Designed miniproteins, single chains. Designs and how they scored, part 46

Each design is a single chain, and the fold is of that chain. pLDDT is the mean over its residues in the fold that is shown.

## One batch from the design tools (miniprotein)

Design m1579
Fold by ESMFold2-Fast:
Structure m1579 (fold): chain A 71 residues (1-71)
Amino acid sequence: MKAKVTVKGPPMVARPTGEAIKRRLEEKGIDVEVTVEPSAGELEIELELDGKVLKAKTVDELLKKLEELLA
C-alpha cells in the first residue's frame, strides 16, 4: 500500500509534521512519499491513498480520518 502526503505550511512546522506522518504511516506498513510545500499560511495536510483524498490540519486529525477509512 502506497500513500502520498503533501504538507503545506511554514517550513519549520511543515517539515517535522511531514516526518511525523511518515513515521506513523510506516509503523502501519504503509509506504509514504512526503512532499513539503513552504507556505506562510496555516498548516494543511493532504493524504492520497487508493484514489481517496483526506485533508486535515493536524497529524491527529489525519490519523483519525485514516483509521476510519481503513476500518
Scores: mean pLDDT 81

Design m1580
Fold by ESMFold2-Fast:
Structure m1580 (fold): chain A 99 residues (1-99)
Amino acid sequence: AKLVVKEVKDVEEAKEAAEEAARKAKESGELTLLILKGKLTPEEVLELTEHIEEVGKELSEEHVRKLAAAVAGGISKTDEGEEEFEKYVEAAKEEVKKM
Protein backbone atom coordinates (compact mmCIF):
# COMPACT_ATOMS: atom_id res chain seq x y z
CA ALA A 1 0.00 0.00 0.00
CA LYS A 2 2.67 2.57 1.01
CA LEU A 3 4.79 1.88 -2.08
CA VAL A 4 1.71 2.10 -4.32
CA VAL A 5 0.54 5.41 -2.78
CA LYS A 6 3.38 7.31 -4.49
CA GLU A 7 2.07 6.26 -7.92
CA VAL A 8 -1.45 7.60 -7.28
CA LYS A 9 -2.16 11.06 -8.67
CA ASP A 10 -3.40 13.64 -6.14
CA VAL A 11 -2.86 11.39 -3.10
CA GLU A 12 -5.18 13.36 -0.76
CA GLU A 13 -8.11 13.28 -3.23
CA ALA A 14 -7.43 9.59 -3.93
CA LYS A 15 -7.53 8.81 -0.19
CA GLU A 16 -10.87 10.61 0.18
CA ALA A 17 -12.35 8.75 -2.79
CA ALA A 18 -10.97 5.40 -1.58
CA GLU A 19 -12.30 5.99 1.95
CA GLU A 20 -15.77 6.86 0.63
CA ALA A 21 -15.77 3.89 -1.76
CA ALA A 22 -14.56 1.52 0.99
CA ARG A 23 -17.26 2.73 3.40
CA LYS A 24 -20.05 2.32 0.84
CA ALA A 25 -18.77 -1.05 -0.39
CA LYS A 26 -18.26 -2.42 3.13
CA GLU A 27 -21.83 -1.48 4.05
CA SER A 28 -23.25 -3.27 0.98
CA GLY A 29 -20.52 -5.94 0.76
CA GLU A 30 -20.04 -4.84 -2.85
CA LEU A 31 -16.30 -4.20 -2.49
CA THR A 32 -15.76 -7.77 -1.30
CA LEU A 33 -17.76 -9.08 -4.26
CA LEU A 34 -15.84 -6.90 -6.76
CA ILE A 35 -12.51 -7.98 -5.24
CA LEU A 36 -13.44 -11.67 -5.49
CA LYS A 37 -14.56 -11.23 -9.11
CA GLY A 38 -11.39 -9.28 -9.95
CA LYS A 39 -13.49 -6.59 -11.65
CA LEU A 40 -11.72 -3.59 -10.10
CA THR A 41 -9.54 -1.50 -12.38
CA PRO A 42 -5.85 -1.06 -11.45
CA GLU A 43 -6.53 2.58 -10.52
CA GLU A 44 -9.43 1.61 -8.24
CA VAL A 45 -7.28 -1.06 -6.60
CA LEU A 46 -4.48 1.48 -6.01
CA GLU A 47 -6.89 4.01 -4.48
CA LEU A 48 -8.38 1.42 -2.12
CA THR A 49 -5.01 0.00 -1.02
CA GLU A 50 -3.66 3.54 -0.52
CA HIS A 51 -6.29 4.11 2.16
CA ILE A 52 -6.01 0.72 3.92
CA GLU A 53 -4.13 2.08 6.94
CA GLU A 54 -6.66 4.87 7.54
CA VAL A 55 -9.78 2.72 7.01
CA GLY A 56 -8.11 -0.48 8.23
CA LYS A 57 -9.32 0.17 11.77
CA GLU A 58 -12.86 -0.33 10.42
CA LEU A 59 -11.96 -3.29 8.16
CA SER A 60 -11.79 -6.88 9.35
CA GLU A 61 -8.63 -8.96 8.82
CA GLU A 62 -10.46 -11.00 6.17
CA HIS A 63 -11.48 -7.80 4.35
CA VAL A 64 -7.84 -6.64 4.33
CA ARG A 65 -6.77 -9.98 2.81
CA LYS A 66 -9.44 -9.64 0.13
CA LEU A 67 -8.18 -6.13 -0.64
CA ALA A 68 -4.68 -7.62 -1.05
CA ALA A 69 -6.13 -10.06 -3.58
CA ALA A 70 -7.58 -7.09 -5.51
CA VAL A 71 -4.14 -5.44 -5.56
CA ALA A 72 -2.63 -8.62 -7.03
CA GLY A 73 -5.46 -8.66 -9.57
CA GLY A 74 -4.77 -5.05 -10.51
CA ILE A 75 -1.10 -5.83 -11.08
CA SER A 76 -1.97 -8.77 -13.34
CA LYS A 77 -4.17 -6.48 -15.48
CA THR A 78 -0.94 -4.76 -16.56
CA ASP A 79 0.08 -8.16 -18.02
CA GLU A 80 2.32 -8.82 -15.01
CA GLY A 81 1.90 -11.45 -12.27
CA GLU A 82 -0.76 -13.49 -14.13
CA GLU A 83 0.02 -16.65 -12.11
CA GLU A 84 -0.21 -14.74 -8.81
CA PHE A 85 -3.58 -13.30 -9.86
CA GLU A 86 -5.07 -16.78 -10.42
CA LYS A 87 -3.70 -17.95 -7.06
CA TYR A 88 -5.29 -15.05 -5.16
CA VAL A 89 -8.59 -15.40 -7.05
CA GLU A 90 -8.79 -19.09 -6.10
CA ALA A 91 -8.02 -18.28 -2.45
CA ALA A 92 -10.76 -15.62 -2.46
CA LYS A 93 -13.26 -18.09 -3.98
CA GLU A 94 -12.50 -20.57 -1.18
CA GLU A 95 -13.31 -17.86 1.39
CA VAL A 96 -16.68 -17.22 -0.29
CA LYS A 97 -17.49 -20.96 -0.16
CA LYS A 98 -17.10 -20.81 3.65
CA MET A 99 -20.14 -18.51 3.84
Scores: mean pLDDT 48

Design m1581
Fold by ESMFold2-Fast:
Structure m1581 (fold): chain A 61 residues (1-61)
Amino acid sequence: AAEAAELAETQRLSRVEKGRLDAEKIANDLKEKTGISPEEAQKLVEDGIRQAEADADAAAA
């Protein structure tokens, strides 16, 4: 039984997952092009996830 709260949570999870996948793709692309370190790749993914969470929060408003 989906209410507005469940819909918002589902949308938030979907946005975060999409942002995580996009961040991983960007990190992999940069690794192929620039040969960034594993630490830099992880930082890019974490930063992307944080941005996706912020975007999901903004979209939920």
Scores: mean pLDDT 76

Design m1582
Fold by ESMFold2-Fast:
Structure m1582 (fold): chain A 61 residues (1-61)
Amino acid sequence: MDDDIAVGIAQIVAGVSKLLAEKGRYEDAIKLLERALEQFSDNPEAVALLKETIEELKKKL
């Protein structure tokens, strides 16, 4: 899989998760990010982005 594509998808997932959090759907947002983290575990940049987004959302709870 292309590394650029993996990072791009991670950015989209992070954006969708932030939108879900704005709607009060924090559990759905975190679950989506955790699933993406499993899918992109081989890409360090994607993993870092997804983990950072999970931490940001957990701090808002």
Scores: mean pLDDT 80

Design m1583
Fold by ESMFold2-Fast:
Structure m1583 (fold): chain A 61 residues (1-61)
Amino acid sequence: EKKKEIEKEIENIKTEASKYWLRLQFEALFADEETRQKLYDEAVKYSEEAVKKINELKKKM
């Protein structure tokens, strides 16, 4: 069951990251360069943190 709980957490992280990325890309289409850069900088940080969390969860399997 512990493995299934970890798999659900990973799936939730991926789902939230997908929603965040889709929203970001849509907003970036209409943003000015400064706003777009800030959106991408935040997206990079979010993605790095999400990947780090997934890797830590996989290590606990």
Scores: mean pLDDT 80

Design m1584
Fold by ESMFold2-Fast:
Structure m1584 (fold): chain A 85 residues (1-85)
Amino acid sequence: MDAEEYLKEGEKKFNEGDFVGSIKSYLKALKLDPENEEIRKALVDALLSLDLPLEVLEAILREIGKEEGLDEEVLEKIIAEIREK
């Protein structure tokens, strides 16, 4: 699947209330296109919808991002956006 397909899948899951599946799809999209601001924004919005403490969201992002092979600089950008919201 292309990054755009994962973004579309993530948005569909988000609208259906499957926030965890949405986040996983967005992370896969970001791995394919790490500088895409639309994907990053969608991921941040999905993460905030989980209503979890920021430190828990950060830990989840670091662990899943490492598992999916996401660039650490991309992870830090997502974490920064979550902390600013």
Scores: mean pLDDT 78

Design m1585
Fold by ESMFold2-Fast:
Structure m1585 (fold): chain A 87 residues (1-87)
Amino acid sequence: SAAADAEKMAITAKGIKLAEELSKTLPEEEVAPAIEELAKKKLEEGKKLIEKGKETGDKELIEKGEELIKEAEELLEMLEVSRAAEE
């Protein structure tokens, strides 16, 4: 579980850093839509990599696709928590 906790912490730290960098150039209300768009792009790319990996038998492509989907899900979860807090 320590490896999973470290990975989750690294992904969360990346999300916070991205939000901080975007908040320097975008109004606060535009930061969440920008992160959502990035998450959707990662989700689509991840799905395409998994499909290609399954067709070609390339386990590395499947693993890369799964990692992108996981990153996208983490970003979407962070946005969902933020939106719920505003309601």
Scores: mean pLDDT 72

Design m1586
Fold by ESMFold2-Fast:
Structure m1586 (fold): chain A 108 residues (1-108)
Amino acid sequence: TTAEIARRLAEKTLETVEKVIELHRELGGREPSEEQVERFREIVRELERAGDIAGLTLAHYRVGMTWVLPDADSADEFLDRLLAWHSRIFGLSADQIRALARAEGLEA
């Protein structure tokens, strides 16, 4: 079960990376470099192989934090919605997810 969860979370994280790249490309800016994307994909694969659900959750969260819709009022508003979603899915409180993200340097 842990291996299945790790695999699905890794797949969803990598799918989100591709969507973020496509969206930023359409917006004409703020796209991560190919080198940054490749390093991130390798980290996700390493975490998947280790069965590190917490690490994969933080990796997925990091990708989500870079998602800025053209009509979003602020990154903070989007982040609050994302934290609420992760709280429901992984049984972590929004405060716990935010604390973990800050500890990992994903948000100052």
Scores: mean pLDDT 60

Design m1587
Fold by ESMFold2-Fast:
Structure m1587 (fold): chain A 73 residues (1-73)
Amino acid sequence: APATPFQRAALAASKLLIEKGYVTEDEIAKAAGVSRETARRALDALEQAGHVERLPGNPPVYRLSPLTAAALA
């Protein structure tokens, strides 16, 4: 079965974070072909899991957490 919009957003977020260390909601939405709301929910889930940090800005930028980045090094 095809992945859900949320699963596609989570996968796209993970790939972008591994590739460049940061991501925005809009980048995930474009990469995964999902709404910005779905992208935000995927980022919220990753933030709650401790894998990303939300940085202030308009729009906000999400950075791969130092702990997760160290685990991938």
Scores: mean pLDDT 81

Design m1588
Fold by ESMFold2-Fast:
Structure m1588 (fold): chain A 74 residues (1-74)
Amino acid sequence: MLEELKRLAEEVRPRVEEAAKEDETIKKALEKSLEASRSELERYIALLITDSFVRMKEAIEKLIEEREKKKELE
């Protein structure tokens, strides 16, 4: 389990770091999560949660944009 989490965290790490570079909110969330992490396991979980948050944010922004366009066309 721990080794699998490490592999997944390393896989998402460059994407999370790139997102953090472009978005101050994501950067602060990542920094706070890593600072609060007391173990390597918690740091891997922090990276995975941050990646999930980035994906959710993008999905929500897309849904809001599509909803706004529907309101304009309706």
Scores: mean pLDDT 75

Design m1589
Fold by ESMFold2-Fast:
Structure m1589 (fold): chain A 82 residues (1-82)
Amino acid sequence: MREEIDEAVDAMNAVSKGDPEKVKEAEKRFPGLVNAVAAYLTPEQVKKVLPALSKESLERILELARKMGRTDVAKIVEEALK
């Protein structure tokens, strides 16, 4: 479980370095990626990865961000779903 989260964080770090294709690959390979985005990414990092994620992943991130009380992240995801 923790190792899967670490792999998801590594994939997100690669995206932050400017490789959006790795977000799509990580989304497909790591079920924990949406949890990591909702729980650990800053609002700025969330904005950078959202365009590469599927609508289903965005909806899941939104639900998780709301449950975690991450209002800033929730607003960013809501805007991306429009």
Scores: mean pLDDT 70

Design m1590
Fold by ESMFold2-Fast:
Structure m1590 (fold): chain A 113 residues (1-113)
Amino acid sequence: AELEERVVARVRAELEALGVPQDVIDLAVRVAREAVRRLQAGESIERLILEGEIHLGLGRIASVAGTEELRLRLYAEALALYVTAREAAKRRGDEESLRRAEEGLEETLALLR
């Protein structure tokens, strides 16, 4: 419960600060909630980071293709995955996963600005 609440609050705050549309914020929150459930079911933090990296890469492709709505959605989903991975890594003392998740989050935030 506490992990999901912290992750959802952080995802909302970051995307609201960037003026992201509410439907995209709602999508990112759903991705974050599902990522927390997957972690509770035994999924690795490393897999969430990898999925964040894939979404970020696909978002860059969508940007080059001029598909703004798809770009925004993919970057918002990447942000949700990296925020979830970061909060989980902090709780577990996983310094390497924390570093990777923070790097991905900072890159995603820069691309959304």
Scores: mean pLDDT 89

Design m1591
Fold by ESMFold2-Fast:
Structure m1591 (fold): chain A 61 residues (1-61)
Amino acid sequence: ALKKAYEAVLEALEEKGSLSKQEIEDILIASGLSKEEAEMLADALSSLSPEDAIRALKNNL
């Protein structure tokens, strides 16, 4: 679940260039994460630049 969620967010970031916190949260929930886990990860990822978020996601795959 977590790996698939990270891959989905990474793909969306690479396609769109940037994502809002809500967009990240929605992707994480759709990928099987709980609302609580999705909110925490979306908050963390949205606090980074798109480039840093992409790097962080790749390092956790």
Scores: mean pLDDT 80

Design m1592
Fold by ESMFold2-Fast:
Structure m1592 (fold): chain A 74 residues (1-74)
Amino acid sequence: LSEEALEAITRGGAGAAASSPEAGRYAQKAADAALKGDKETAIRYLEKAAEEASKHSPGGGRAAREALEAVKKG
């Protein structure tokens, strides 16, 4: 993954965690998978983070979705 995608996961993860601890946990699992080069697992956990964050904050959901798009491109 690109540095840009990893930074997007970090920013999106912070937004998700601010919305819900559960969304933050999913974002952390996505970051761990991304660091291991497992893009498919990172995408799955970012989708879960976005869904969970969106239940509590539209802004948190958007941040997680932006991270998801960055990972798909990178």
Scores: mean pLDDT 77

Design m1593
Fold by ESMFold2-Fast:
Structure m1593 (fold): chain A 78 residues (1-78)
Amino acid sequence: SSSLLEKRRKLGKEIADYLDENFPPEMLKALEEGKVSEDGIKVARLYAEDILKNEEAQTPETIENAKELLKKIEEILK
């Protein structure tokens, strides 16, 4: 559990660099360029799913970008 939490924290930091300013466009570009690890892609997926679960707190643009990100991730992982 502790080592798993540390691993998730590391992957969260990898994703956080994209979250701070231009998460949707920069993350999509990084995924297309293969710059994100497989574990990082899985963390990005969970983050995008969380955005969609809380739609009322998000802008329409953020919702649309989260949907695009999930679509891209599903294409890569499946």
Scores: mean pLDDT 66

Design m1594
Fold by ESMFold2-Fast:
Structure m1594 (fold): chain A 77 residues (1-77)
Amino acid sequence: MSDEQQIAILEEQIRRDPENELAWGHLAALYEEQGRYAEAAEAYRRVADLLAKRFGPDHPAVLRARARAEELERRAA
């Protein structure tokens, strides 16, 4: 399956369930792989927000997602 097809499927999943953190995480990874750093950073921020609602803002998974978003945002600048 092409990256474009995978992105389309993930975008459809997010359209149906905007709180699907796994779909946001996969979408972020694909954007990052394509060098689309601004879009990847936005998707990782969404992952961090969703995980923070479930596990709290200081959970290691939340901190990792935020750190990745910040790194990608710097690369996009």
Scores: mean pLDDT 83

Design m1595
Fold by ESMFold2-Fast:
Structure m1595 (fold): chain A 73 residues (1-73)
Amino acid sequence: GDKIVKTAQELGDELGVSPQAVALIGQSELEGVELSPNSLAASLFISVSTAKQILEKLEPHRKEIAERLKKAS
């Protein structure tokens, strides 16, 4: 895999979430687009309740995730 995929996997392991969730949150921050629980749930094929829990867990780390993914790209 490329460096961005490996970085998303590492952050996912550190934060206890899927690398796909990390990538979507990082991308939304870099693009300045709001990522709602409904949008995350649809993208990952998970429940809205699970998506809300992931977003609440990752919100304090949103900027750090975006910066690390940007450096890896």
Scores: mean pLDDT 80

Design m1596
Fold by ESMFold2-Fast:
Structure m1596 (fold): chain A 77 residues (1-77)
Amino acid sequence: SPETVKNEILIDAYDSLMTMLAWVLRREGKDDAAARIEAVRDETYERLLANRDDPEKVEAIIAEGKARVKAILAEAE
């Protein structure tokens, strides 16, 4: 469906942004934080693909992923 295609684009964009964030952290010498972000990225991507036809679940999974990333970044300060 058109909504499934839109969700797939958003999922790929989110994964790409998470990959860039991990890369920036590694350049700053924060390898442990980067590895934790990469783990959250991979888990979030799998969950999003499994639920790509459900916009409400996609939104909730992205929100949970963002909260986990914010916690990791706060611990890395």
Scores: mean pLDDT 83

Design m1597
Fold by ESMFold2-Fast:
Structure m1597 (fold): chain A 95 residues (1-95)
Amino acid sequence: SMAVLDNERAVLGAGAERSVAAEGETVTVTVIRLHGDLPADTTIYVGGVALAATRVSDTRLEATFVAKKEHAGPVVAESSTGVGFSLVNLKVLDS
């Protein structure tokens, strides 16, 4: 049986090291979970683009990418048990 309970959703924090990057700059994004382990299926998106992530600890993922215009927008962490969004969208400027 599968049951999804609203109060069992993982609360994830997501953010980039900066709110503005020029095209071609390297940006690191971090996803954390404050209470319990990060879900194993957690995926990081920036501006809707999926990133390759490294699990640094049970509660932390990091991903590093070269900024492009398609990365403009929110940092989003998605899993089967919960989601997280950045407080500030990434802006990508012409270099």
Scores: mean pLDDT 77

Design m1598
Fold by ESMFold2-Fast:
Order: sequence, then structure tokens, then C-alpha cells
Structure m1598 (fold): chain A 110 residues (1-110)
Amino acid sequence: MDSVRAHLGAIGAGELARSASDETLEALEGMLRWMERHQLDRELLWSTAGLAEVGIEVARALGVPEALPPFEEARKSLLPTEGAPPLLEGIRIMVDRVGLDRVRATLDAL
């Protein structure tokens, strides 16, 4: 949680970190830890675009197509501050649809 809030603050999305649910932030932390474990390209590691690509794969695996448009918007964003709101919305949709535990289980299976 604290590392996720620090990351969002560093990219200028501190207000989003305060308004997002704890479950959404825990899912985002799971995605960040997944990126670290899989040693993704350094340019994508912890980037909003890289996180959006992870979100797309998780959403497809979960069968939550409603999360795809916000993740695609986040992936196309030129600035982290522009990509952070749709990234968090995609995560929120997945958590609301299937719950945090299923999002985590899907990340562990990827």
C-alpha cells in the first residue's frame, strides 16, 4: 500500500491515491509486484503503459471486457498523470466485478 501510494505521488497522481479504494490500490500493488517478478523491460517497469498492458492480460483472463477500454486509454496516454485515472478505473472495474482475491489469483497464474 505505502509503496503504491508513493509511486502514484511520484507520477503526480497523489489525489487519485487518496480517492481510490484500498482494494483497488492492493490490486495495483499486485500488478507492480508481478512486473518486478517477471523482469519486464526497464522502460515499461512501473510505467503507466506497462501496468495497463498487465491490466489488459488480467482482464482478458478474468473475462472482464468492461476493463479493456480504460486500460487501452491508459496504455495510449503520453503522460503518467493522464494515464493514471483510466488505469485505476480499469483496476476498479475488475475488483468490483470479480473481487480482489480473483484478480490476485489471476496475476499469480500469469
Scores: mean pLDDT 75

Design m1599
Fold by ESMFold2-Fast:
Structure m1599 (fold): chain A 75 residues (1-75)
Amino acid sequence: AEEYRKKGEEYYEKALTTSSSDPNKAKYLYLSALYYEKAGDLDKAIEMYELLLTLAPDSEYREEAEERLKELKEK
């Protein structure tokens, strides 16, 4: 659990230091959300998926982020 939370934090920090014009920003937010979800930190996972959809709505991760966000909010 702790290793997954640490990975979530690492990718979130990478996303924060990544330019909004860099396609990797959406990737880092997606990976951050995924690792927070694996760590059981559902609130952080929801926050990361929502941030991805806000900052990169046209990214390749949009559909998967929308689906996972829907499932997490219905719990």
Scores: mean pLDDT 79

Design m1600
Fold by ESMFold2-Fast:
Structure m1600 (fold): chain A 100 residues (1-100)
Amino acid sequence: LEKYVSLSLKELNKLLAKKFMEDADKKGWSATEATAKALRLIGLQLDLLLDKSLSNEEKVEILRKEMDELGLSEETKNLFIILFLKERGVSQEEILKLLK
């Protein structure tokens, strides 16, 4: 986890895209299905970014539950959460606490 939290936003985006596609292949998702699921996660992320009522802990829990429903790997879920929190300006130390 610590190695991922230290990555730049550009590196995290590249790694997340790679790991998401690996999960899609393992799940047998078509390109269309993988795209639809990715767009659903992006839409949820945007809704959570615009929400002012929920804590970061609650937002992470909502994202984790959605990704669990999709059957994504633990690595992909962690990368997505790290990226989300870094884009919000959350510190590396706080991200590590939220992932525990």
Scores: mean pLDDT 82

Design m1601
Fold by ESMFold2-Fast:
Structure m1601 (fold): chain A 100 residues (1-100)
Amino acid sequence: SAEEQERERLVTATLSFMRSLPEDTRRELVEVLRDGYENKESLETLIERAEAVLRRSAERYGWSEEELERMIRAARELITALYEDPEAMEAVLAELERLV
């Protein structure tokens, strides 16, 4: 179905984003997503925690302000879409357990 194809694209895009990140940043974002999903945290709380992880990563790895803003925008879009699709979130979390 179109809905299943959209979910598959979301999962693939999220995994590609996570694989592009440094290992420590990826592990911290996985914890944000997993703990937030399991504890039923608000979307706003998840985004704030993810942004904090990315800002620390930018300082650690010397990302430019432009690169950091691109990464924050990508994370916001992906987290928002995953928050609205629990099945996609669960699929992402299952695959990320194999990457950390």
Scores: mean pLDDT 87

Design m1602
Fold by ESMFold2-Fast:
Structure m1602 (fold): chain A 85 residues (1-85)
Amino acid sequence: MFKSVEAAEEAFLLLKELREAIENGDIEKALELLKELKSKLPDMVEEKDQEEISKLLDEIEEALKNGDLEEALKLLRELEDLLSK
């Protein structure tokens, strides 16, 4: 999945901060963290996984923009599960 251990550590730190922002209802902070993930995460993973990851990130962004924090957290869990395999 990840190209390096350092990339995995950075990605999971950002995912943790994103989860905390969503759980706190800080949509502005969550969107900022998501933009950083969208710029970095596809390049951190193997090419075959990039399309699915980018799609999940886009779906999380739409959920956050719609104020659907429950859906955003569900999609984030799906992304974390994908990255942990």
Scores: mean pLDDT 81

Design m1603
Fold by ESMFold2-Fast:
Structure m1603 (fold): chain A 79 residues (1-79)
Amino acid sequence: MVDEAELGRRIAEALEEMARLYEERGDYEAAEELRRAAELAAAGRVEEAVELIATSKRLSEEDRSLALAMVGIARSEVA
């Protein structure tokens, strides 16, 4: 079913919002990485988006934790 597409879209929206906030704070590298993850999620590549976030050295441990929490919230909304 289209649950994967819906999940990907919700994750992409959350990550795009986070990226916008980080860009406004001057955290351009973190914002860029979050936008890349959002693009993967929007394309239905949720697994790749999560791996990009989890393994990214451009994101701090705190930023990775927050982004993964946002993914978890989106998953709970679709489940």
Scores: mean pLDDT 80

Design m1604
Fold by ESMFold2-Fast:
Order: C-alpha cells, then sequence, then structure tokens
Structure m1604 (fold): chain A 93 residues (1-93)
C-alpha cells in the first residue's frame, strides 16, 4: 500500500538506510523523478532539500489519514511526526 510505503520510507531515511532502497521508493511513490533522486544522492543539495521536504510533508499527511482510519498505530504516527518535524527543521536551517 502506498501510504504504508511512504511511512516506511520516512523511517528508513531517519535510520540511514541504503541509498538504493530510498531511491526506488521515492520514484515509486512519485515524490521525485529518478533524475532528481540521482542528483540529490550525488550531492545536489537543492535537489535533496526539495525531495526531503516533499517527502516529509506527504508522509505526515498520509500518516494522519491512516491513523484516522485505524490502519496505523497512533504511537507510530506521533513518533513519525516528531522525527519528520525535526528533519524539516534541519533541512531549513
Amino acid sequence: DEAKKLFELGRLISEGAPQEEIKDLLEELGIASREEVDKAFAGDREAYNRIMTRLLERALEVAEELAKRGELDRSDVEEARRLLEASIARIKA
């Protein structure tokens, strides 16, 4: 399911998962093109920041919707929100 993959992607990024897994999920979820993803991981900071911001905002929106439907544990949503907000703050700093 798309929403669950998006939540997992956010968690993988926060835990420093392998780049290939992150790239594949970003493209599959439509967060970024493969070209944007490859640029970001090659050191294009602007591309990285754009992708991360889109990902984090979408992950929060989807996680809240899943929790409302009872498809996601509220504690996981709260943890994700905390991690995502911290990540967005670091990106914008």
Scores: mean pLDDT 73

Design m1605
Fold by ESMFold2-Fast:
Structure m1605 (fold): chain A 111 residues (1-111)
Amino acid sequence: NEIEKILAELSRIVEEAGRLYREARRTGDLAVAARAMELIDEAVELLRKLVPKTQYEALDATIERIRAQVEASQDERQRIALLGEALSLVGSLLMEVLMRENIPYRFIKVD
């Protein structure tokens, strides 16, 4: 199933972005935060293939607003917090798609 392949790749990217976000939050390393944001951009591109146009246009607009706020901020902690907002938005939409496809049990369940 092509949708399952996209969801597996998207889940991997979101998990790695989350790992880098936690590292950036712990260390204050803006280069790590920038790498997490690159992964969020990759996740957004994959989400465009999985959700209706109205939903991904809203996602694109919100991510661009967050990016503009990051570029305007001179505060390291604020920049990392904004990255967390972008990651939470992408993660929430991924969860919605996983539930739609009845896949949550494969990706969320801890044995």
Scores: mean pLDDT 81

Design m1606
Fold by ESMFold2-Fast:
Structure m1606 (fold): chain A 85 residues (1-85)
Amino acid sequence: SYPPFPELSEEEKKAQKEAQALIQQAVQNETDLSEEQQKFVLDVMVKMTAKMTGDEKLAKELKQAIEEGDEEKALEIEEELRKKY
């Protein structure tokens, strides 16, 4: 049986640390993330959301909104996740 607490794999832990480092570097240097770095950070957040919540549908909708460039829908989904979890 799966544990009630989802454990991150070593690959997932590495990706999370890399995403956090990119955000910290951008904040410290007062620079925006590149398009590729932003997509990487968003992909990591979507995967983490799916694993932590078990809500694959909501994670998929967030990914689709981001890929389509629908910033309003992506923000609405992120706010829903923040309120729900």
Scores: mean pLDDT 68

Design m1607
Fold by ESMFold2-Fast:
Structure m1607 (fold): chain A 89 residues (1-89)
Amino acid sequence: SAEDHFNRALALIEQGKYKEAKEEAQLAINIALKENTPHPDYYAVLAFSYFRLGQPKEALQVLDEGLKLFPDSVTLKNVRNFILNLLGE
């Protein structure tokens, strides 16, 4: 399920395996969109994985896609602002 892939992505992040976490988070999003069960946390985890891989532009693109579906998500707004503040240096 989408949630199973999301849980795998979280476990991979805890292990510092950000490339594998990115792949699992992307699978969670793809399945959730197909089943019409998207969740803001899936986008947050995918964005975090991109950011940890040194791909902040891709992380922001993922957050913008999540915010189109969840415009009031505090989690997505907070992660986006955090990344933007780091890029402002």
Scores: mean pLDDT 88

Design m1608
Fold by ESMFold2-Fast:
Structure m1608 (fold): chain A 72 residues (1-72)
Amino acid sequence: SSEEAIKRAEEALKKAGPLESFGASAAATAIWEEAQHLGDRKTARAASEAGGRLGPAGSAEETIRLARELAG
């Protein structure tokens, strides 16, 4: 599910550092990789779209929220 992919990505990021230290690209990549491991193509696409929409100025937290919204 999208919730599982996003949860795993958020946990992986938090193990590497505080969530605030990461931008949209890092969060989008983490969600995409976890979604691929789960075979969740919808969440993988949502992650790519969220990262693209927010761009370099986007935060990891904003990207996680937007990816969750786009995945439905």
Scores: mean pLDDT 86

Design m1609
Fold by ESMFold2-Fast:
Structure m1609 (fold): chain A 103 residues (1-103)
Amino acid sequence: SAREEALKAIEEAEKHIKEAEKALEEKDYEKAVEHLEKALDALNKAYQHLSSLSEEEKKRLIELAKRAAEIAEKIVKSPEASEEIKRRAKLIKEEAETLVELL
């Protein structure tokens, strides 16, 4: 069902956000960005089934998108991250912030 797909996508997004947070702690900026990109794909999938979600589940989706944007911002501000990684992180931040505004 649309609801089951949305809930699985939220769980997938949360898993990738946690992995991105861990990678950032380890200063593995490439791995952090790769996990954030996967998290955004999952968040976008959940958003496509937004009408099937409860208000509490929508709040969880908003919180995950905000966390993704915060991690991306930290990567953008990291002097050790390459310009290519910062570029990818900036795109992730912009996409995540757009999701928050749409929710």
Scores: mean pLDDT 90

Design m1610
Fold by ESMFold2-Fast:
Structure m1610 (fold): chain A 96 residues (1-96)
Amino acid sequence: DNREVLKRFLRGERSLAEAAEAAEKARQEGDEEALREAEKVSRRLDEWMDRLDLTTEEQAEIGTRHGGFTPETAARVLAALARRAGMEEEARWLLS
């Protein structure tokens, strides 16, 4: 199930704050590989959020749930936003 794959991905990151926390831990441990992966995912999430041009209502919904992304909300909301913006490939990826 592609949607479950995306949910697991978003759960692993949950929020940009958790990605930043993972990056800081990698710096402390000198794990350059983990640091690069955490930074890459954080940038990708920022890019997706920026491209989706969130309305204030949609930003509020995402913000209310655990201070940002949640797997249960993010995939559904972001995919719907991508479709509305005409980003069909991104919407399919988000639901994958």
Scores: mean pLDDT 53

Design m1611
Fold by ESMFold2-Fast:
Structure m1611 (fold): chain A 81 residues (1-81)
Amino acid sequence: MSLLEILREMGRALTELLEEGIRAGLSEAELVRRLQEAIDRLTAEYVARYPEYAEEIRRWAADLRANARSLVQLERRELEE
């Protein structure tokens, strides 16, 4: 699997988690918390499976974690439009 395929697979899982949480009526704060927890979990799982991409996966995950609130706000808008 390529690095791009790994990042797309991780991104899809995070998007599905956000969509489920938004449909369940979770607050922005709760969605941000769950997203950050999911990022941490997926990072650990994928780094273990693909140690050759560990540094790239961790950098991507750190960027997403830093932008978690913006990602939640964007997903909410896309589901409402």
Scores: mean pLDDT 86

Design m1612
Fold by ESMFold2-Fast:
Structure m1612 (fold): chain A 86 residues (1-86)
Amino acid sequence: MKDVPFTEEQKELMEKADKLLEEANKHDQAGDYRTAVKLYEEALDYYQKAADLAEKIDPNSTASIDAAVGVLHAAVNLAVTRQKLA
């Protein structure tokens, strides 16, 4: 029985991504768009890693769907904040 380490790895990646997304949102709301972009890019990378891992384990799982939604949220927020810098 070593399924718990893989589930915890997925959870760790998602928690890291969620924390980065929250920090990025705070900086975006404060008008610090440059820092927000950097944090959104980091959040997107962790959500992508979580999505890839979840899909390899079980593509029909709630974890796979949750990670994919995280990727979309980070990508959209990144695009919007980048537009504020242009």
Scores: mean pLDDT 79

